Designed miniproteins, single chains, continued (5). Designs and how they scored, part 7

Each design is a single chain, and the fold is of that chain. pLDDT is the mean over its residues in the fold that is shown.

## One batch from the design tools (miniprotein)

Design m16213
Fold by ESMFold2-Fast:
Structure m16213 (fold): chain A 87 residues (1-87)
Amino acid sequence: GPLMSVEEAVAAFETVLDLIIKEKLSDSEILGLFRLFMKDLVEYASPENLREVVEHAKELLEERKDELPESVIEQLKELMEEALKRA
């Protein structure tokens, strides 16, 4: 069965968002962290759970968009779409 639940993955995504905002990470560091997160989702989540996590993650990004550069938000959305295609 899948090793990662929707609730666990969403909580992890929120934790990563809080960390990058608090630590004022560079765009490249932010993208690097999310590339690793998306890789783990593709590997360990079911396709159904991956889709649900991505939908929640997009909503969380929209709610916190004023705390992140627009270019980073757009690239994170692109990484999410690529993860969905690979699942």
Scores: mean pLDDT 79

Design m16214
Fold by ESMFold2-Fast:
Structure m16214 (fold): chain A 83 residues (1-83)
Amino acid sequence: AEEVAEAVGEKAREIALSLGLSEEQAEQAGEVAKELTRKAIEKVGVDGLVDMLLESAKNSTDPLEAEALRLLAETAREAAEAL
């Protein structure tokens, strides 16, 4: 669970940097994503988290938000498969 949360947090930081946010803002985004991912895994598991992220991406009206959610879902799945 912690390893998946770390991977998702790092990916969120990378996405924030790619969107032009500062290093400090990107670190904050990564930290928040890590915390939320850990809590979500505790509640619904990794598969549940991936499903929720993909559903949110499908229902998003913002193309950048949808892409970010899909990338985070893929990162969570890949990190879990590496364990």
Scores: mean pLDDT 80

Design m16215
Fold by ESMFold2-Fast:
Structure m16215 (fold): chain A 65 residues (1-65)
Amino acid sequence: SSLSPSLVEHFRRLIREGSEFESSLSAYLLAQQYLAVGEEEKARALLEEVTRPAAQAAIQHALGT
């Protein structure tokens, strides 16, 4: 993948364990990065696996919904 695995894991940790602000911002940025490199399936999978409402909303916003 063109995204660094350590960068992805860092953002995933902030989504799960960060503040509401850190979670939503990290979710938005990670979804946008996946879309920018053409990994739409991974961006959609991120939406399915996150449980925090602010993070879900941020990913939906990144996906254009």
Scores: mean pLDDT 83

Design m16216
Fold by ESMFold2-Fast:
Structure m16216 (fold): chain A 82 residues (1-82)
Amino acid sequence: GLKEKGEEEKKKGEESRKKGDGLSAGGGFGRSAYYYALAGDRDEAIKAMQQGIDAGKEAGSGEGATAGALLGIGGLIDGGFV
C-alpha cells in the first residue's frame, strides 16, 4: 500500500544519507513524503520532506534538497493538504 511504499522509500533515504549521498537521500525522503501524503498522513509527509531537504543540504547537494522539497510539496498538493 501507499504507507508501505512511504516506509520503503524512507529506508532508502536513510541508507543513502548514511553513505553521504545527498541526491539519493533527498529523492528517497522526498518519495517517502509523496507516498505518506497520498496515504493521508500529513505529519509524516512533512517530516519526510524536511528530512530530504536536510539530507541534501548536509551533503552539499542542492539537487537533493530540491528533490526532497518538490516531491514533498507535490505529495501535499495531490493529497489535498495545500
Scores: mean pLDDT 87

Design m16217
Fold by ESMFold2-Fast:
Structure m16217 (fold): chain A 86 residues (1-86)
Amino acid sequence: SAFEAEVERAREEFERLRPTLTPEELRRGEFLFRVSVLFERYRATPDEAEREALRAEIRALAREAGPEAAAQVDALFAKLKAAEAA
Protein backbone atom coordinates (compact mmCIF):
# COMPACT_ATOMS: atom_id res chain seq x y z
CA SER A 1 0.00 0.00 0.00
CA ALA A 2 1.42 3.32 -1.15
CA PHE A 3 -0.16 5.26 1.72
CA GLU A 4 1.18 2.87 4.38
CA ALA A 5 4.67 3.01 2.83
CA GLU A 6 4.56 6.82 2.64
CA VAL A 7 3.55 7.22 6.32
CA GLU A 8 6.20 4.71 7.43
CA ARG A 9 8.86 6.46 5.33
CA ALA A 10 7.91 9.84 6.80
CA ARG A 11 8.20 8.46 10.35
CA GLU A 12 11.61 6.90 9.63
CA GLU A 13 12.95 10.10 8.08
CA PHE A 14 11.63 12.24 10.95
CA GLU A 15 13.28 9.97 13.57
CA ARG A 16 16.56 10.09 11.60
CA LEU A 17 16.41 13.91 11.54
CA ARG A 18 15.15 14.32 15.14
CA PRO A 19 18.58 15.20 16.69
CA THR A 20 19.02 18.02 14.10
CA LEU A 21 15.57 19.59 14.62
CA THR A 22 14.75 22.85 16.39
CA PRO A 23 12.12 22.80 19.21
CA GLU A 24 9.57 24.28 16.77
CA GLU A 25 10.32 21.61 14.13
CA LEU A 26 10.10 18.89 16.81
CA ARG A 27 6.65 20.11 17.97
CA ARG A 28 5.48 20.21 14.33
CA GLY A 29 6.75 16.69 13.67
CA GLU A 30 5.18 15.28 16.84
CA PHE A 31 1.88 16.86 15.80
CA LEU A 32 2.23 15.23 12.35
CA PHE A 33 2.69 11.80 13.96
CA ARG A 34 -0.47 12.38 16.03
CA VAL A 35 -2.30 13.09 12.76
CA SER A 36 -0.81 9.92 11.20
CA VAL A 37 -2.73 7.80 13.77
CA LEU A 38 -5.97 9.33 12.45
CA PHE A 39 -4.74 8.65 8.89
CA GLU A 40 -4.30 4.96 9.76
CA ARG A 41 -7.91 4.88 10.99
CA TYR A 42 -9.01 6.69 7.83
CA ARG A 43 -7.30 4.04 5.68
CA ALA A 44 -8.77 1.15 7.71
CA THR A 45 -12.43 2.20 7.53
CA PRO A 46 -14.58 1.22 4.50
CA ASP A 47 -17.35 3.65 5.56
CA GLU A 48 -17.35 6.81 3.42
CA ALA A 49 -19.17 8.82 6.12
CA GLU A 50 -16.47 7.91 8.66
CA ARG A 51 -13.76 8.71 6.09
CA GLU A 52 -15.28 12.15 5.48
CA ALA A 53 -15.48 12.81 9.25
CA LEU A 54 -11.84 11.72 9.74
CA ARG A 55 -10.69 13.95 6.84
CA ALA A 56 -12.45 16.92 8.46
CA GLU A 57 -10.92 16.14 11.89
CA ILE A 58 -7.41 15.74 10.47
CA ARG A 59 -7.68 19.00 8.49
CA ALA A 60 -9.01 20.86 11.53
CA LEU A 61 -6.06 19.69 13.65
CA ALA A 62 -3.62 20.63 10.88
CA ARG A 63 -5.10 24.15 10.64
CA GLU A 64 -4.52 24.58 14.40
CA ALA A 65 -0.83 23.66 13.89
CA GLY A 66 -0.43 26.18 11.04
CA PRO A 67 -0.37 26.57 7.24
CA GLU A 68 2.65 24.28 6.67
CA ALA A 69 0.99 21.41 8.57
CA ALA A 70 -2.31 22.04 6.72
CA ALA A 71 -0.49 21.90 3.35
CA GLN A 72 1.28 18.66 4.30
CA VAL A 73 -2.00 16.97 5.34
CA ASP A 74 -3.65 18.10 2.07
CA ALA A 75 -0.66 16.65 0.14
CA LEU A 76 -1.04 13.30 1.94
CA PHE A 77 -4.78 13.13 1.07
CA ALA A 78 -3.94 14.02 -2.55
CA LYS A 79 -1.36 11.19 -2.68
CA LEU A 80 -3.91 8.76 -1.19
CA LYS A 81 -6.49 9.72 -3.84
CA ALA A 82 -3.90 9.38 -6.64
CA ALA A 83 -2.87 5.91 -5.38
CA GLU A 84 -6.57 4.88 -5.30
CA ALA A 85 -7.00 6.06 -8.93
CA ALA A 86 -3.95 4.08 -10.12
Scores: mean pLDDT 75

Design m16218
Fold by ESMFold2-Fast:
Structure m16218 (fold): chain A 80 residues (1-80)
Amino acid sequence: SVVEALVKYGVEEELARKAVELLREYGQLTGGDLIARLMSRLKASFEQGMKVVDALLKLADEGLLIREGSGIDAVFSLPP
């Protein structure tokens, strides 16, 4: 699963679960939007949010999720 893959890239399980929940809830989010929502909902640090975005970029390169754009402005969505 995407949650398990995020954990393999060093993301804490609760952050990985919340990131996937947010992507499912909103359909698509930028890296910046994801960081802001993780900070708001879980009191995550900006650094923890950046780890999630870095892991999502790696997973998109592996074909496990959809990415449009690059860096923090990249728009992420789960596959159909």
Scores: mean pLDDT 85

Design m16219
Fold by ESMFold2-Fast:
Structure m16219 (fold): chain A 66 residues (1-66)
Amino acid sequence: SKLEEIAKKISEKTGLSFDTALKVAQLVLADPNITPSEIARKTGLSVAAAGMAKNAALEALKELEA
């Protein structure tokens, strides 16, 4: 699925587990303007890791959208 493809790219780019990457992918797809602090709160990541994961998710979305 599109969600799984985004999660794989996040995991590869950031080194996060697939399960964590999947949660980030879901959050960013629901709200592309979500802040790193909000992602950190919802996933248990540090704000820095959440910021990297958000950027990876947005790049993955750009790569997969036609």
Scores: mean pLDDT 84

Design m16220
Fold by ESMFold2-Fast:
Structure m16220 (fold): chain A 78 residues (1-78)
Amino acid sequence: GKGESAAIDRYMSLVMGGKDLYDALVEAIGTGVRSLGFEPSKEELEEAAERALELSKTQDISTALGEAVKWLVEKLKK
């Protein structure tokens, strides 16, 4: 979806620019979630980034990012 695509595009840009994996995940997930009109806290972004990092051990990074964005959006909807 829109949020997942925005996160993936941002992540690729950051990693190609030399940003470390965890910081790139935090910023990319934030970009994706904000593109959908949500404002996550730093703690919520860090939790989602940790989820993406764990998923990336068994799934491709695009899938891991997409799942983390989707998870955080559902949490923020309440």
Scores: mean pLDDT 85

Design m16221
Fold by ESMFold2-Fast:
Structure m16221 (fold): chain A 64 residues (1-64)
Amino acid sequence: GSMAAEAAARAGREAALAAGADEEQVEKNSRGTGIAGESASKTLGTEGAAYLAAGMAANDSRAL
């Protein structure tokens, strides 16, 4: 994947783990943020993608 997708996936995994999510939720959150990061990179560029991915990771982790 792109650097943005890989960074977003890692951020999603770290955020889910910090929130105490189980393995299934960690994997789901990591995949979701990775896909969002890839999509955002195509429309917003690298900085926009990183900002969006970080926000999604934080919100998903708070919802777990």
Scores: mean pLDDT 66

Design m16222
Fold by ESMFold2-Fast:
Structure m16222 (fold): chain A 56 residues (1-56)
Amino acid sequence: MQLTFTDPVTGKTYTSLDEYFDHLEKTPVKHPFTGKEFPSIDEYLDWSIEEVKKKK
């Protein structure tokens, strides 16, 4: 496929949205502001929600 999809958070490019989700299930994600590593996007989202709750 010629289409590329770029994750604005991590800056990585993928040839499709399906490849992007498959990669996220296997590849750790780093938060751009804190540098904290997560094993998957699900953990990243859960942590982000908890951080918002802690500040409020």
Scores: mean pLDDT 63

Design m16223
Fold by ESMFold2-Fast:
Structure m16223 (fold): chain A 93 residues (1-93)
Amino acid sequence: DELRERLLEALRADPNVLSVEIIGEGELPSTIVLRIVYRSPKSGKTLIVYAEIDLETGAVRVAAFNEDGSAASEEEREEVREAITEAVERAKA
């Protein structure tokens, strides 16, 4: 619970994160599913991101989409994955 709270705080502290919403929970209490609206600092595009995060292992999986529903580029997907991974690391610190 503390890790979840800290993760949401870390994500909301990122100026490129426009919104964060918990849309699901995994079978284990350590696993959460988030919907994130992210503004890419590299491209300036708004991305709709679905992230599955295991708070115990730090594993992050993302699916990233443009506002029109098309898949984001590999570079944009990796950028978002890195940002979320950094937030997880900050939450665990």
Scores: mean pLDDT 82

Design m16224
Fold by ESMFold2-Fast:
Structure m16224 (fold): chain A 67 residues (1-67)
Amino acid sequence: SILEEAKKAIEEQDISALLEALGEMILNMKSEEELKKQLEELLEYAKKIKASEKIINVIETVLNFLK
């Protein structure tokens, strides 16, 4: 799943792969609420594994555009 691809990018600290996965999540979203939930899950995951500040900031930036 694209969510698992995003988690892998977070684990590998691959900004390019993370941006690609986030872009695919946006393009294939069924609802803004579901996208927000998935982004919140990715943010919690990144914080849990102590990912880099840059990874966390990328996810937070995308999440902040949602209502």
Scores: mean pLDDT 83

Design m16225
Fold by ESMFold2-Fast:
Structure m16225 (fold): chain A 87 residues (1-87)
Amino acid sequence: KPSLLEAYEEFDKKALEILKKEKSEEEVKRFKELLDQIRAAMAGEISDMDLLMENMQEVSKIISSLSEESKKELREIALEKNKEVQE
């Protein structure tokens, strides 16, 4: 649904701002490319499930490399956006 995709796009924007504080420009650009491909798959624009799985694993690896503070902030944003979609 469009509202779900919009919530994820807002999450992605906030996640990129958090990454910019700790990660190089190259890592932030790579993270954005991974997120863009995941969102395209969610919108039905791509059907490559193996690529989606690989991108999700790489996103998880990047997030795991962040400080505990940044990981907490990302978790709180994700929970907020999930709640908005459910309500």
Scores: mean pLDDT 76

Design m16226
Fold by ESMFold2-Fast:
Structure m16226 (fold): chain A 92 residues (1-92)
Amino acid sequence: DEEKEEKERKERLERLLRLAEEMGLELVGVSYDEETKEYILTFRGDGQEGKISSSGEILGASSPEAELKLGIVVGLLRIEEGVERVIERNKK
């Protein structure tokens, strides 16, 4: 159902925003790509800039430091999603 897909995308976006903020990255732009059906998130922090898709694909980074920070955000997102999946599988 379309509503379920939107809810899942929103929850993933909220996780990405929280994790990016923890890495010192502020969301400065959001656009929707109809080709990929993904949101494109633009982040900036400490003179660094980068773009990431709502699915967790790094689309570009202004520096190796920005790329590393985005990579950490993606890694933490995957860990949190993995933990949630394990908990759901083992629920009573």
Scores: mean pLDDT 75

Design m16227
Fold by ESMFold2-Fast:
Structure m16227 (fold): chain A 94 residues (1-94)
Amino acid sequence: SEEQKEQAIELVREAAEEVEALLREEYGDSAEGEHLILQARIMFQEVINAIKTESLEKAVELFREMLEKVGHTFSPRVQEVLRETLKRLEEIAK
């Protein structure tokens, strides 16, 4: 439904802001931190685009695949936010 899509987009946007804030705290203005922030921004943007143009189920599948490929490159704190966001997105998609 449109309400589920709106909830999912809001969830992903909030997660993106939290992840960026955590990366800024952990890495400051370092090149490594900037790279991880850009990587996270691209990932979240692709998930939001999938919610808008495909389906919630496709967005969940895409997000899960991205976390399998690149999730381990983030800190444990960021990984926890990403895992919790995926779980909440899966719940919205049911």
Scores: mean pLDDT 88

Design m16228
Fold by ESMFold2-Fast:
Structure m16228 (fold): chain A 64 residues (1-64)
Amino acid sequence: LSPEQKERLKTLLLLYQIAIDAEELVIERIKKRPNPNEEAIAEAEKGKEEMEKEAEELKKKIEE
């Protein structure tokens, strides 16, 4: 990978990391509600897992 490509991938990784952190905060807020919506929690957790998987693949590309 060129230096420019690595910088672009690092920026994309930071964006994924921010999105994952934001999703975790959303999950925590839903769980703190008096009647937490279990479906909404499951959906948010699935989205977080998908983003974590994409971030991991991206890390591998940067470290090559």
Scores: mean pLDDT 81

Design m16229
Fold by ESMFold2-Fast:
Structure m16229 (fold): chain A 61 residues (1-61)
Amino acid sequence: SMEAVRALLGAVAGGASPEEVRRLGEEAGVPREDIELAVEAVRTGDEALKGKALARLSRYL
């Protein structure tokens, strides 16, 4: 749902735990590839990866 995707975007932007980002990604039904990118972005705190993850996830809104 769009609400689940919005929750995922907020979690990535806010630096939630990798476990929470994975759970929200599963709930949102986004592809595993995009979930793994989002998880890696929050795990590393890499701003470039975070930007890439947010841009990719926003396509599901």
Scores: mean pLDDT 85

Design m16230
Fold by ESMFold2-Fast:
Structure m16230 (fold): chain A 67 residues (1-67)
Amino acid sequence: SDLDLARKVAKEFGVSEIAAILAIYYLKVLGLSPEEAAEQVINLGPVYGIDLSREEALELAKRIKEL
C-alpha cells in the first residue's frame, strides 16, 4: 500500500520512487512535519541519487501528509 502510494505520488510529481518512499517514511512512520520531512529528503538526497529543490520536496511532503 505505501509502495503503491509512493509510485503514484512519484509519477504525479515527476520524482523518483525513492524520494516518495523517504517522504512517506518520515511523515507516516517517524511523524515528522512536512517541513522536517522535506529537509531530511534534501539532506539525504545525494546519497540516494535524489535531486529535488527545497520547494519540490516540501510540496511532495505536504501532498503525502494529506493522503
Scores: mean pLDDT 79

Design m16231
Fold by ESMFold2-Fast:
Structure m16231 (fold): chain A 66 residues (1-66)
Amino acid sequence: SREEELRKRLLEAGATQEQVDTLLKSIKEIKKNPPGLSKKQTEDLIEGLELIVIGVIEAIKKSKER
């Protein structure tokens, strides 16, 4: 699933199991209790956050290769 792919990428980039579990739990909590947002706005926000997290990990990885 999408969550499993995100988990794999985070662990591969050096995140701990606890950090990954915390992030995925936070995403599920946002889906459960969307603060005045529509379902689509909530889904778009979560997708955007996932992409930002992946981008930050890739940037850090690139810096460490030097």
Scores: mean pLDDT 71

Design m16232
Fold by ESMFold2-Fast:
Structure m16232 (fold): chain A 89 residues (1-89)
Amino acid sequence: SKLEKFVKKLKLLGLPEELARKLAEYLLSKGATDEDVSKIILASANMPDEEIKRVLEESIKENLSVEELIERLEEAGKTESLIKRVVLG
């Protein structure tokens, strides 16, 4: 099913099964495509697991669109990269 395909892909982010399934159901309810799921994974690549989880849970709670969720992940990833550069040199 599309749901199981999305869950499998989202588990690559290191998310717990329950959160990956909740997110997959949310994304499908919003009409997300395979390309959207790939964008979510790519946007999350530089983020720690806890930060990914926080942004995703907040986005679901706020009932954001797929585009708004992706934008929040991208901005959070940019902020995390900047913090690492300042703290680590």
Scores: mean pLDDT 79

Design m16233
Fold by ESMFold2-Fast:
Structure m16233 (fold): chain A 70 residues (1-70)
Amino acid sequence: MLSDEKFELLLRELEGAVFGDGSEKPKVVEKLRELKEEIPEMSPEEIVEKLGIKDESTKKLVKELLEKYM
């Protein structure tokens, strides 16, 4: 399950990654922090759906990071 430490590592990799035009990155990080308590109980696909990401490169990266840390 995604621990608090793994969650912070996920956010750091997201913030450091180059993907899309970068415009959605701050909003995705903000939404992930809002969903923090629900994330350990959800699948990577369900989390990505709840984030409402429009850029497919950003969506793919977030899903890959969730799969890596979950």
Scores: mean pLDDT 72

Design m16234
Fold by ESMFold2-Fast:
Structure m16234 (fold): chain A 67 residues (1-67)
Amino acid sequence: SLDELARDAILAAKEEFSKVPGVDEETAKLIREAVKNNDKELYDEAIARIPDPRAREVVRKVVDSKL
């Protein structure tokens, strides 16, 4: 299912999220939960917690490439 595919993609990207400057464990967790639940408001909030705008763009591209 789409939900299973999204979960697998997020789990596979866990290591990549840890490599993105300015993305801490809590922020990565919020991003995973937001994508899993299709919660745009939580996703936008989680992305906004990332201080570096370049890091925000990288995270968005990683999520988009996996889903």
Scores: mean pLDDT 68

Design m16235
Fold by ESMFold2-Fast:
Structure m16235 (fold): chain A 65 residues (1-65)
Amino acid sequence: SVRAQFDEGAAIAPELMAYAKERSAEVDLTGEQTARFIGTLLRALLLGDLEEAKRLIDETIERIR
């Protein structure tokens, strides 16, 4: 269910948020790039899989560069 996916996302959120902050600090994002990054972060949280979520964050940062 959607609620179960949110619960899974909540479980990984602290570590994923810390990782996302660290990775985003490496680049000077424009407003549009920041919006894309936030969209990817929300999508990553819904995966409930920390390793795959980190991979999406990395891919998004590299794609923006």
Scores: mean pLDDT 74

Design m16236
Fold by ESMFold2-Fast:
Structure m16236 (fold): chain A 94 residues (1-94)
Amino acid sequence: SAELEALLREARELELEAARRLEEQGDLTSAGFERMHVRELDALIAERASRERVIAALEGEIAEERALYDQTGDPVLREHVERLEEILRRVREL
């Protein structure tokens, strides 16, 4: 759906923003994970993935981001997780 694709594109922009902020801080490892998530979201968009597949993918990405936050304590990662959780909530409401 157009609404699902718009939410995927919003998630993609959040991942790119997080990658740039982490790179500015010199955290190239965490930035690399964000760029990997961008590629995963690009694949979901290209495949016109179902809502169920998008939910599963976003849940996995959020879990990975939370694990990074638990290891680093970086507030950029915490803010990013909270924003992704809001997108996931909106996807679930479709």
Scores: mean pLDDT 90

Design m16237
Fold by ESMFold2-Fast:
Structure m16237 (fold): chain A 84 residues (1-84)
Amino acid sequence: SSEYEEVLKTLEEIKRKLREAIELADSDKQKAEAMLKESLERLNEISDQLARLLRTAPPSVQAELQAKLREIQRLIKELKEKLG
């Protein structure tokens, strides 16, 4: 699915931004926090997209989509803990 490919590309972009934010935290806390908040919003968006894709997915790919959704949900939890 082209939509699933877009989710995967977006997730990799978000992971890159998260690494950048962590590196930036020591020198620019405000900018780092803004990047973490933006990443959280984007993770929620792709989580919703992936959950929708999972509802129409054939059984052969459901396990992969569920695993990826769990990864995204774990990142969301970690970011909420850092921002709370």
Scores: mean pLDDT 86

Design m16238
Fold by ESMFold2-Fast:
Structure m16238 (fold): chain A 117 residues (1-117)
Amino acid sequence: ALDELIDRIAARVAAWQGSSVARGLTPEEIERYRAMPDDELFDELLAELKKAGVITDEQVAELRALYDRAKARLPPGEALGLVSGVLMTIVELVRQGKPLDEAFAEAKAAADEALAY
């Protein structure tokens, strides 16, 4: 379910950020995500959204470009934090019944504005 997908994304990001408690993850999974490179976690999150049908192949390319721009402008770790927020927003808006293209555009617009500064 899309609600469970949001929780799974949030739990993985929390574990990656150093949380010792992440809902729905085992202690072994928490250790795995804590040690996971930013780029690898980003790829795993994109694959989950694509598998759930909440983003298209074209939108995957746009999210990769957004992540590259974020890595160029933000300190290490903050780029994945920003883009993870975008991914969770896309899933939440689609769960609320927004069309895929509108959900993507709304979530991405906020990140584009943040990166324009």
Scores: mean pLDDT 80

Design m16239
Fold by ESMFold2-Fast:
Structure m16239 (fold): chain A 79 residues (1-79)
Amino acid sequence: SMEEDEKKFKEKVEELRKLVGQLQEKLKTTTLTPEQQKELEELSKMVEEIAELKDKKEYKEAVKKVEELIEKVKEFLKK
């Protein structure tokens, strides 16, 4: 249901917020390579896409994009 998708979206956004906090802390003490800087720009674009999907109430698609972004942030944090 749309309500279940919205609830799942909110839960995934909270998970993403924690990972973004870790990323911001890492960025305070780390010098990025040009490749890492491009990856960060791609992640920022995904955040904008997720915001647009939320505004359109497309929660099923928004959940998928948040999960994809979570995995990309986790991979970035491993580097």
Scores: mean pLDDT 84

Design m16240
Fold by ESMFold2-Fast:
Structure m16240 (fold): chain A 88 residues (1-88)
Amino acid sequence: SSKDQLIELLDLLIEILRALLAGDRERARALQARLQEKVSQAPLSVQQEFDRILEEIGDQIDKSASREEQLEQAIALLERRREELEEE
């Protein structure tokens, strides 16, 4: 379903951000490649919704915070959005 595909993309993005926080750059790169592939294969409606979520989350992040704090903020916001989708 479109919802299941969107949740998969959000889960991959959360894993990428967690890998970046852990300093695991090789894992982050592998996951980024997988995310890019999955996004390219998704229906246009799923791609548009994913992009919208990323823009909304980006707008909520405190750009004056450290890189690590910005990553933690992004993870928390993405996890909240993922849980909201699961309950729909």
Scores: mean pLDDT 89

Design m16241
Fold by ESMFold2-Fast:
Structure m16241 (fold): chain A 58 residues (1-58)
Amino acid sequence: KKEEAEKAKEESYKIASDPSLTEEEKQEKVLEIAKGADDDVQAAASEGAVLGMEKLAE
């Protein structure tokens, strides 16, 4: 569902942009969000993680 994809993207973004988490912890949490989800939700979670990492790089 669109709502579930949007939520997954937001949660992955927050996780990936959190400076208190290690890279390993971020990957594990994002994978947990995507695990067993529809392709759309998995894609949204990946996009959120990429955007979150970009924000930290700046």
Scores: mean pLDDT 77

Design m16242
Fold by ESMFold2-Fast:
Structure m16242 (fold): chain A 94 residues (1-94)
Amino acid sequence: MELSAEEAVRAVEALLAAARRAHAAGDWQGFELALGSMVGLIEDHAARFSPEQLARVAALLDEALALVRASPDPRVRGLAPKLEAVLARVRELA
């Protein structure tokens, strides 16, 4: 399904909200799935984002990284390098 850039940013916001709910519930599988979907959506659409949309997405990735780093599960903390790489790429495009 083809999303507009703005629809893609809103979908990233919704996926981060789902990740926050999963993290609060201790649902690490749901958390990983939400973050994986968020990263994939960002990578698919990043080249089409405006500077303002890139800034919004960078803020969402920073929040996701904070959740990953705060997680007690070392497997979940292992997601940090990929999120850091995606965030660096988004900041490079902005």
Scores: mean pLDDT 83

Design m16243
Fold by ESMFold2-Fast:
Order: C-alpha cells, then structure tokens, then sequence
Structure m16243 (fold): chain A 73 residues (1-73)
C-alpha cells in the first residue's frame, strides 16, 4: 500500500541519516540521500492532500535504498 511504501521510505532514509551522523558519507551518497528525503517529503504532502503518491513514494524508497548502498550499508 501507499502507506507501507511511505513507512518503508521513512525507515530507510532514517537508517542512511543515522550513518551520516556517525561517519562522513561520500558526496554521491549525501546527494542521493538529499534527493530521497525531498522525494519522500513531496510524496507525503500529496498523500496528505488525498492525491495518489504511490509512484513517488516508491521512487523515494528506491532512492533511499541507493543512498544506503552508496553509504556501504
């Protein structure tokens, strides 16, 4: 569901953000994490407004996972 995608994206972004707090990440990982967080924010806003944000929530999750991969997680 859209809510599950948003929850998973939030959890994956949090994991990458925690890694960034503990050690320096590559510039590529930092940029990817930033884009994931922005995409998640837009998806969450659309969901709150009653719009279908499923594709954007899925993209946020994919970007969050890529940020983790680039961070060595």
Amino acid sequence: SQEELLKEADEEILRASEAARQRPLSIEAQITLGVAALTYGVAKLLHKKGEDATSLAKKALELAREAQRLAGL
Scores: mean pLDDT 85

Design m16244
Fold by ESMFold2-Fast:
Structure m16244 (fold): chain A 106 residues (1-106)
Amino acid sequence: MLETIREILDTLESLPSAHLVAEPWSGEQYPNLLDIVDDLVSLSLIRAAVEAGGIKTLEELEELVERMLEAVRKAVPEGSPEYLAVEELYEVFKKKLEEARAKLEA
């Protein structure tokens, strides 16, 4: 399980669109985002939680990643480059999550 979660995170972190969610949000880059969302999660924070043993299942990973992507999607204009980057991350994540679940059920 832990190796599978790490592989999913490694894949997401390698995407060009990952820069949008790689590190905790700063007021310099997205000043309005902190006013819109209560819980800001980044890929680096999710990675830290995985390595600390706080995320042990694909379901726990899915909840945090979806929360992160949904927060960004709500904060950016529809059709913007940032919105399209979130859609790419979401599609890749769903595909990797499905592949991981299929492998565990086979």
Scores: mean pLDDT 71

Design m16245
Fold by ESMFold2-Fast:
Structure m16245 (fold): chain A 79 residues (1-79)
Amino acid sequence: MTIGEILETLSSEYQAEVFINNKLITSEEDLKALNLKNGGIIKIISKNNIPASLIVELFEALKNYGINLPLGYVQEITK
């Protein structure tokens, strides 16, 4: 799955928003615009539980943008 497909799935199926270092990420272009070193903080806010397999696919896709090991990961579920 491409990063665009993962972000679309997170938004459409799980109503999830992805933030890296407090910046909202909606597209591959947002990732390319980030001047990140390895270890960025990833925060996901969602209304539904996200499958661990999809989180794994997200982290694997982020390796293509130089994010090999997130410094931190936080998931919040909003009611």
Scores: mean pLDDT 73

Design m16246
Fold by ESMFold2-Fast:
Structure m16246 (fold): chain A 80 residues (1-80)
Amino acid sequence: MASGKEAAEELFKRAEEEKDPKVKAGLIAAGLAAEEHGAEAVAKGINDAAKELGVEVPENPKTAEELAEAAKRVAEAQAK
């Protein structure tokens, strides 16, 4: 698993590139959570949210990029 700092940096980078303000806010929130609670805690939160929203995400994201992609999919589903 990526470190919380690596996960946060990738999430913040994707947030800067995002045009939808709701998706951007979701990515920023995930990045802050990764800094405070670590990448594994954020991955669990994303997986739980994805199950509630019916969104398919990697169950065990191993890299910061995989975690950020999963977070983006959840944020996009929440924005609908």
Scores: mean pLDDT 77

Design m16247
Fold by ESMFold2-Fast:
Structure m16247 (fold): chain A 92 residues (1-92)
Amino acid sequence: SMFEEQIEEAAEIAKEAVEKAGVTKPLSELDEEEQLEVLKKVKAEVDKLLAERGVTDPEFKLLVHQMALEILKTNSVEEAKKKLLEAYEKEL
């Protein structure tokens, strides 16, 4: 259940980063060059938001980056949260 709270916070930050990066298409509808540019923009927005929030925990930073990537792959915040929660619960 502690991971559920971390997943929710990571999803909020990741969603904001994806929206600020101006992503309009699912990653699967982009060519390889367009995918790299989208990933670069989203990574920069995640790093900026994490810095603005004073986040220093490297594990939580990684979780937010993983959440942003899953949102880009699934085109759904809810599906991205579900996938990461299931993955982290299996490792516990």
Scores: mean pLDDT 81

Design m16248
Fold by ESMFold2-Fast:
Structure m16248 (fold): chain A 82 residues (1-82)
Amino acid sequence: MAGPVAAVVGTRALDGRLGALAVTEEGAGVAGATVGPDGTILGQGGAGTLRDVRPLDELTFTATAVADDGTVGTAGPGRAPA
């Protein structure tokens, strides 16, 4: 079972798209999204949903995550590795 969302982490792809993943405290992935440079969600998957993913700069973003039990978490700024 997916637990409550603890964080959202992301990576930047070679084409400038951002991959974002919502994770539990145990590090299990619950939802993923691919986001264009303008913040448009291009694809989603997993047991939860990511919404309102916004890149703040090349390495920092914010997102709202919804777990499979309906709990909503607004993730603080996440940073993609270089």
Scores: mean pLDDT 52

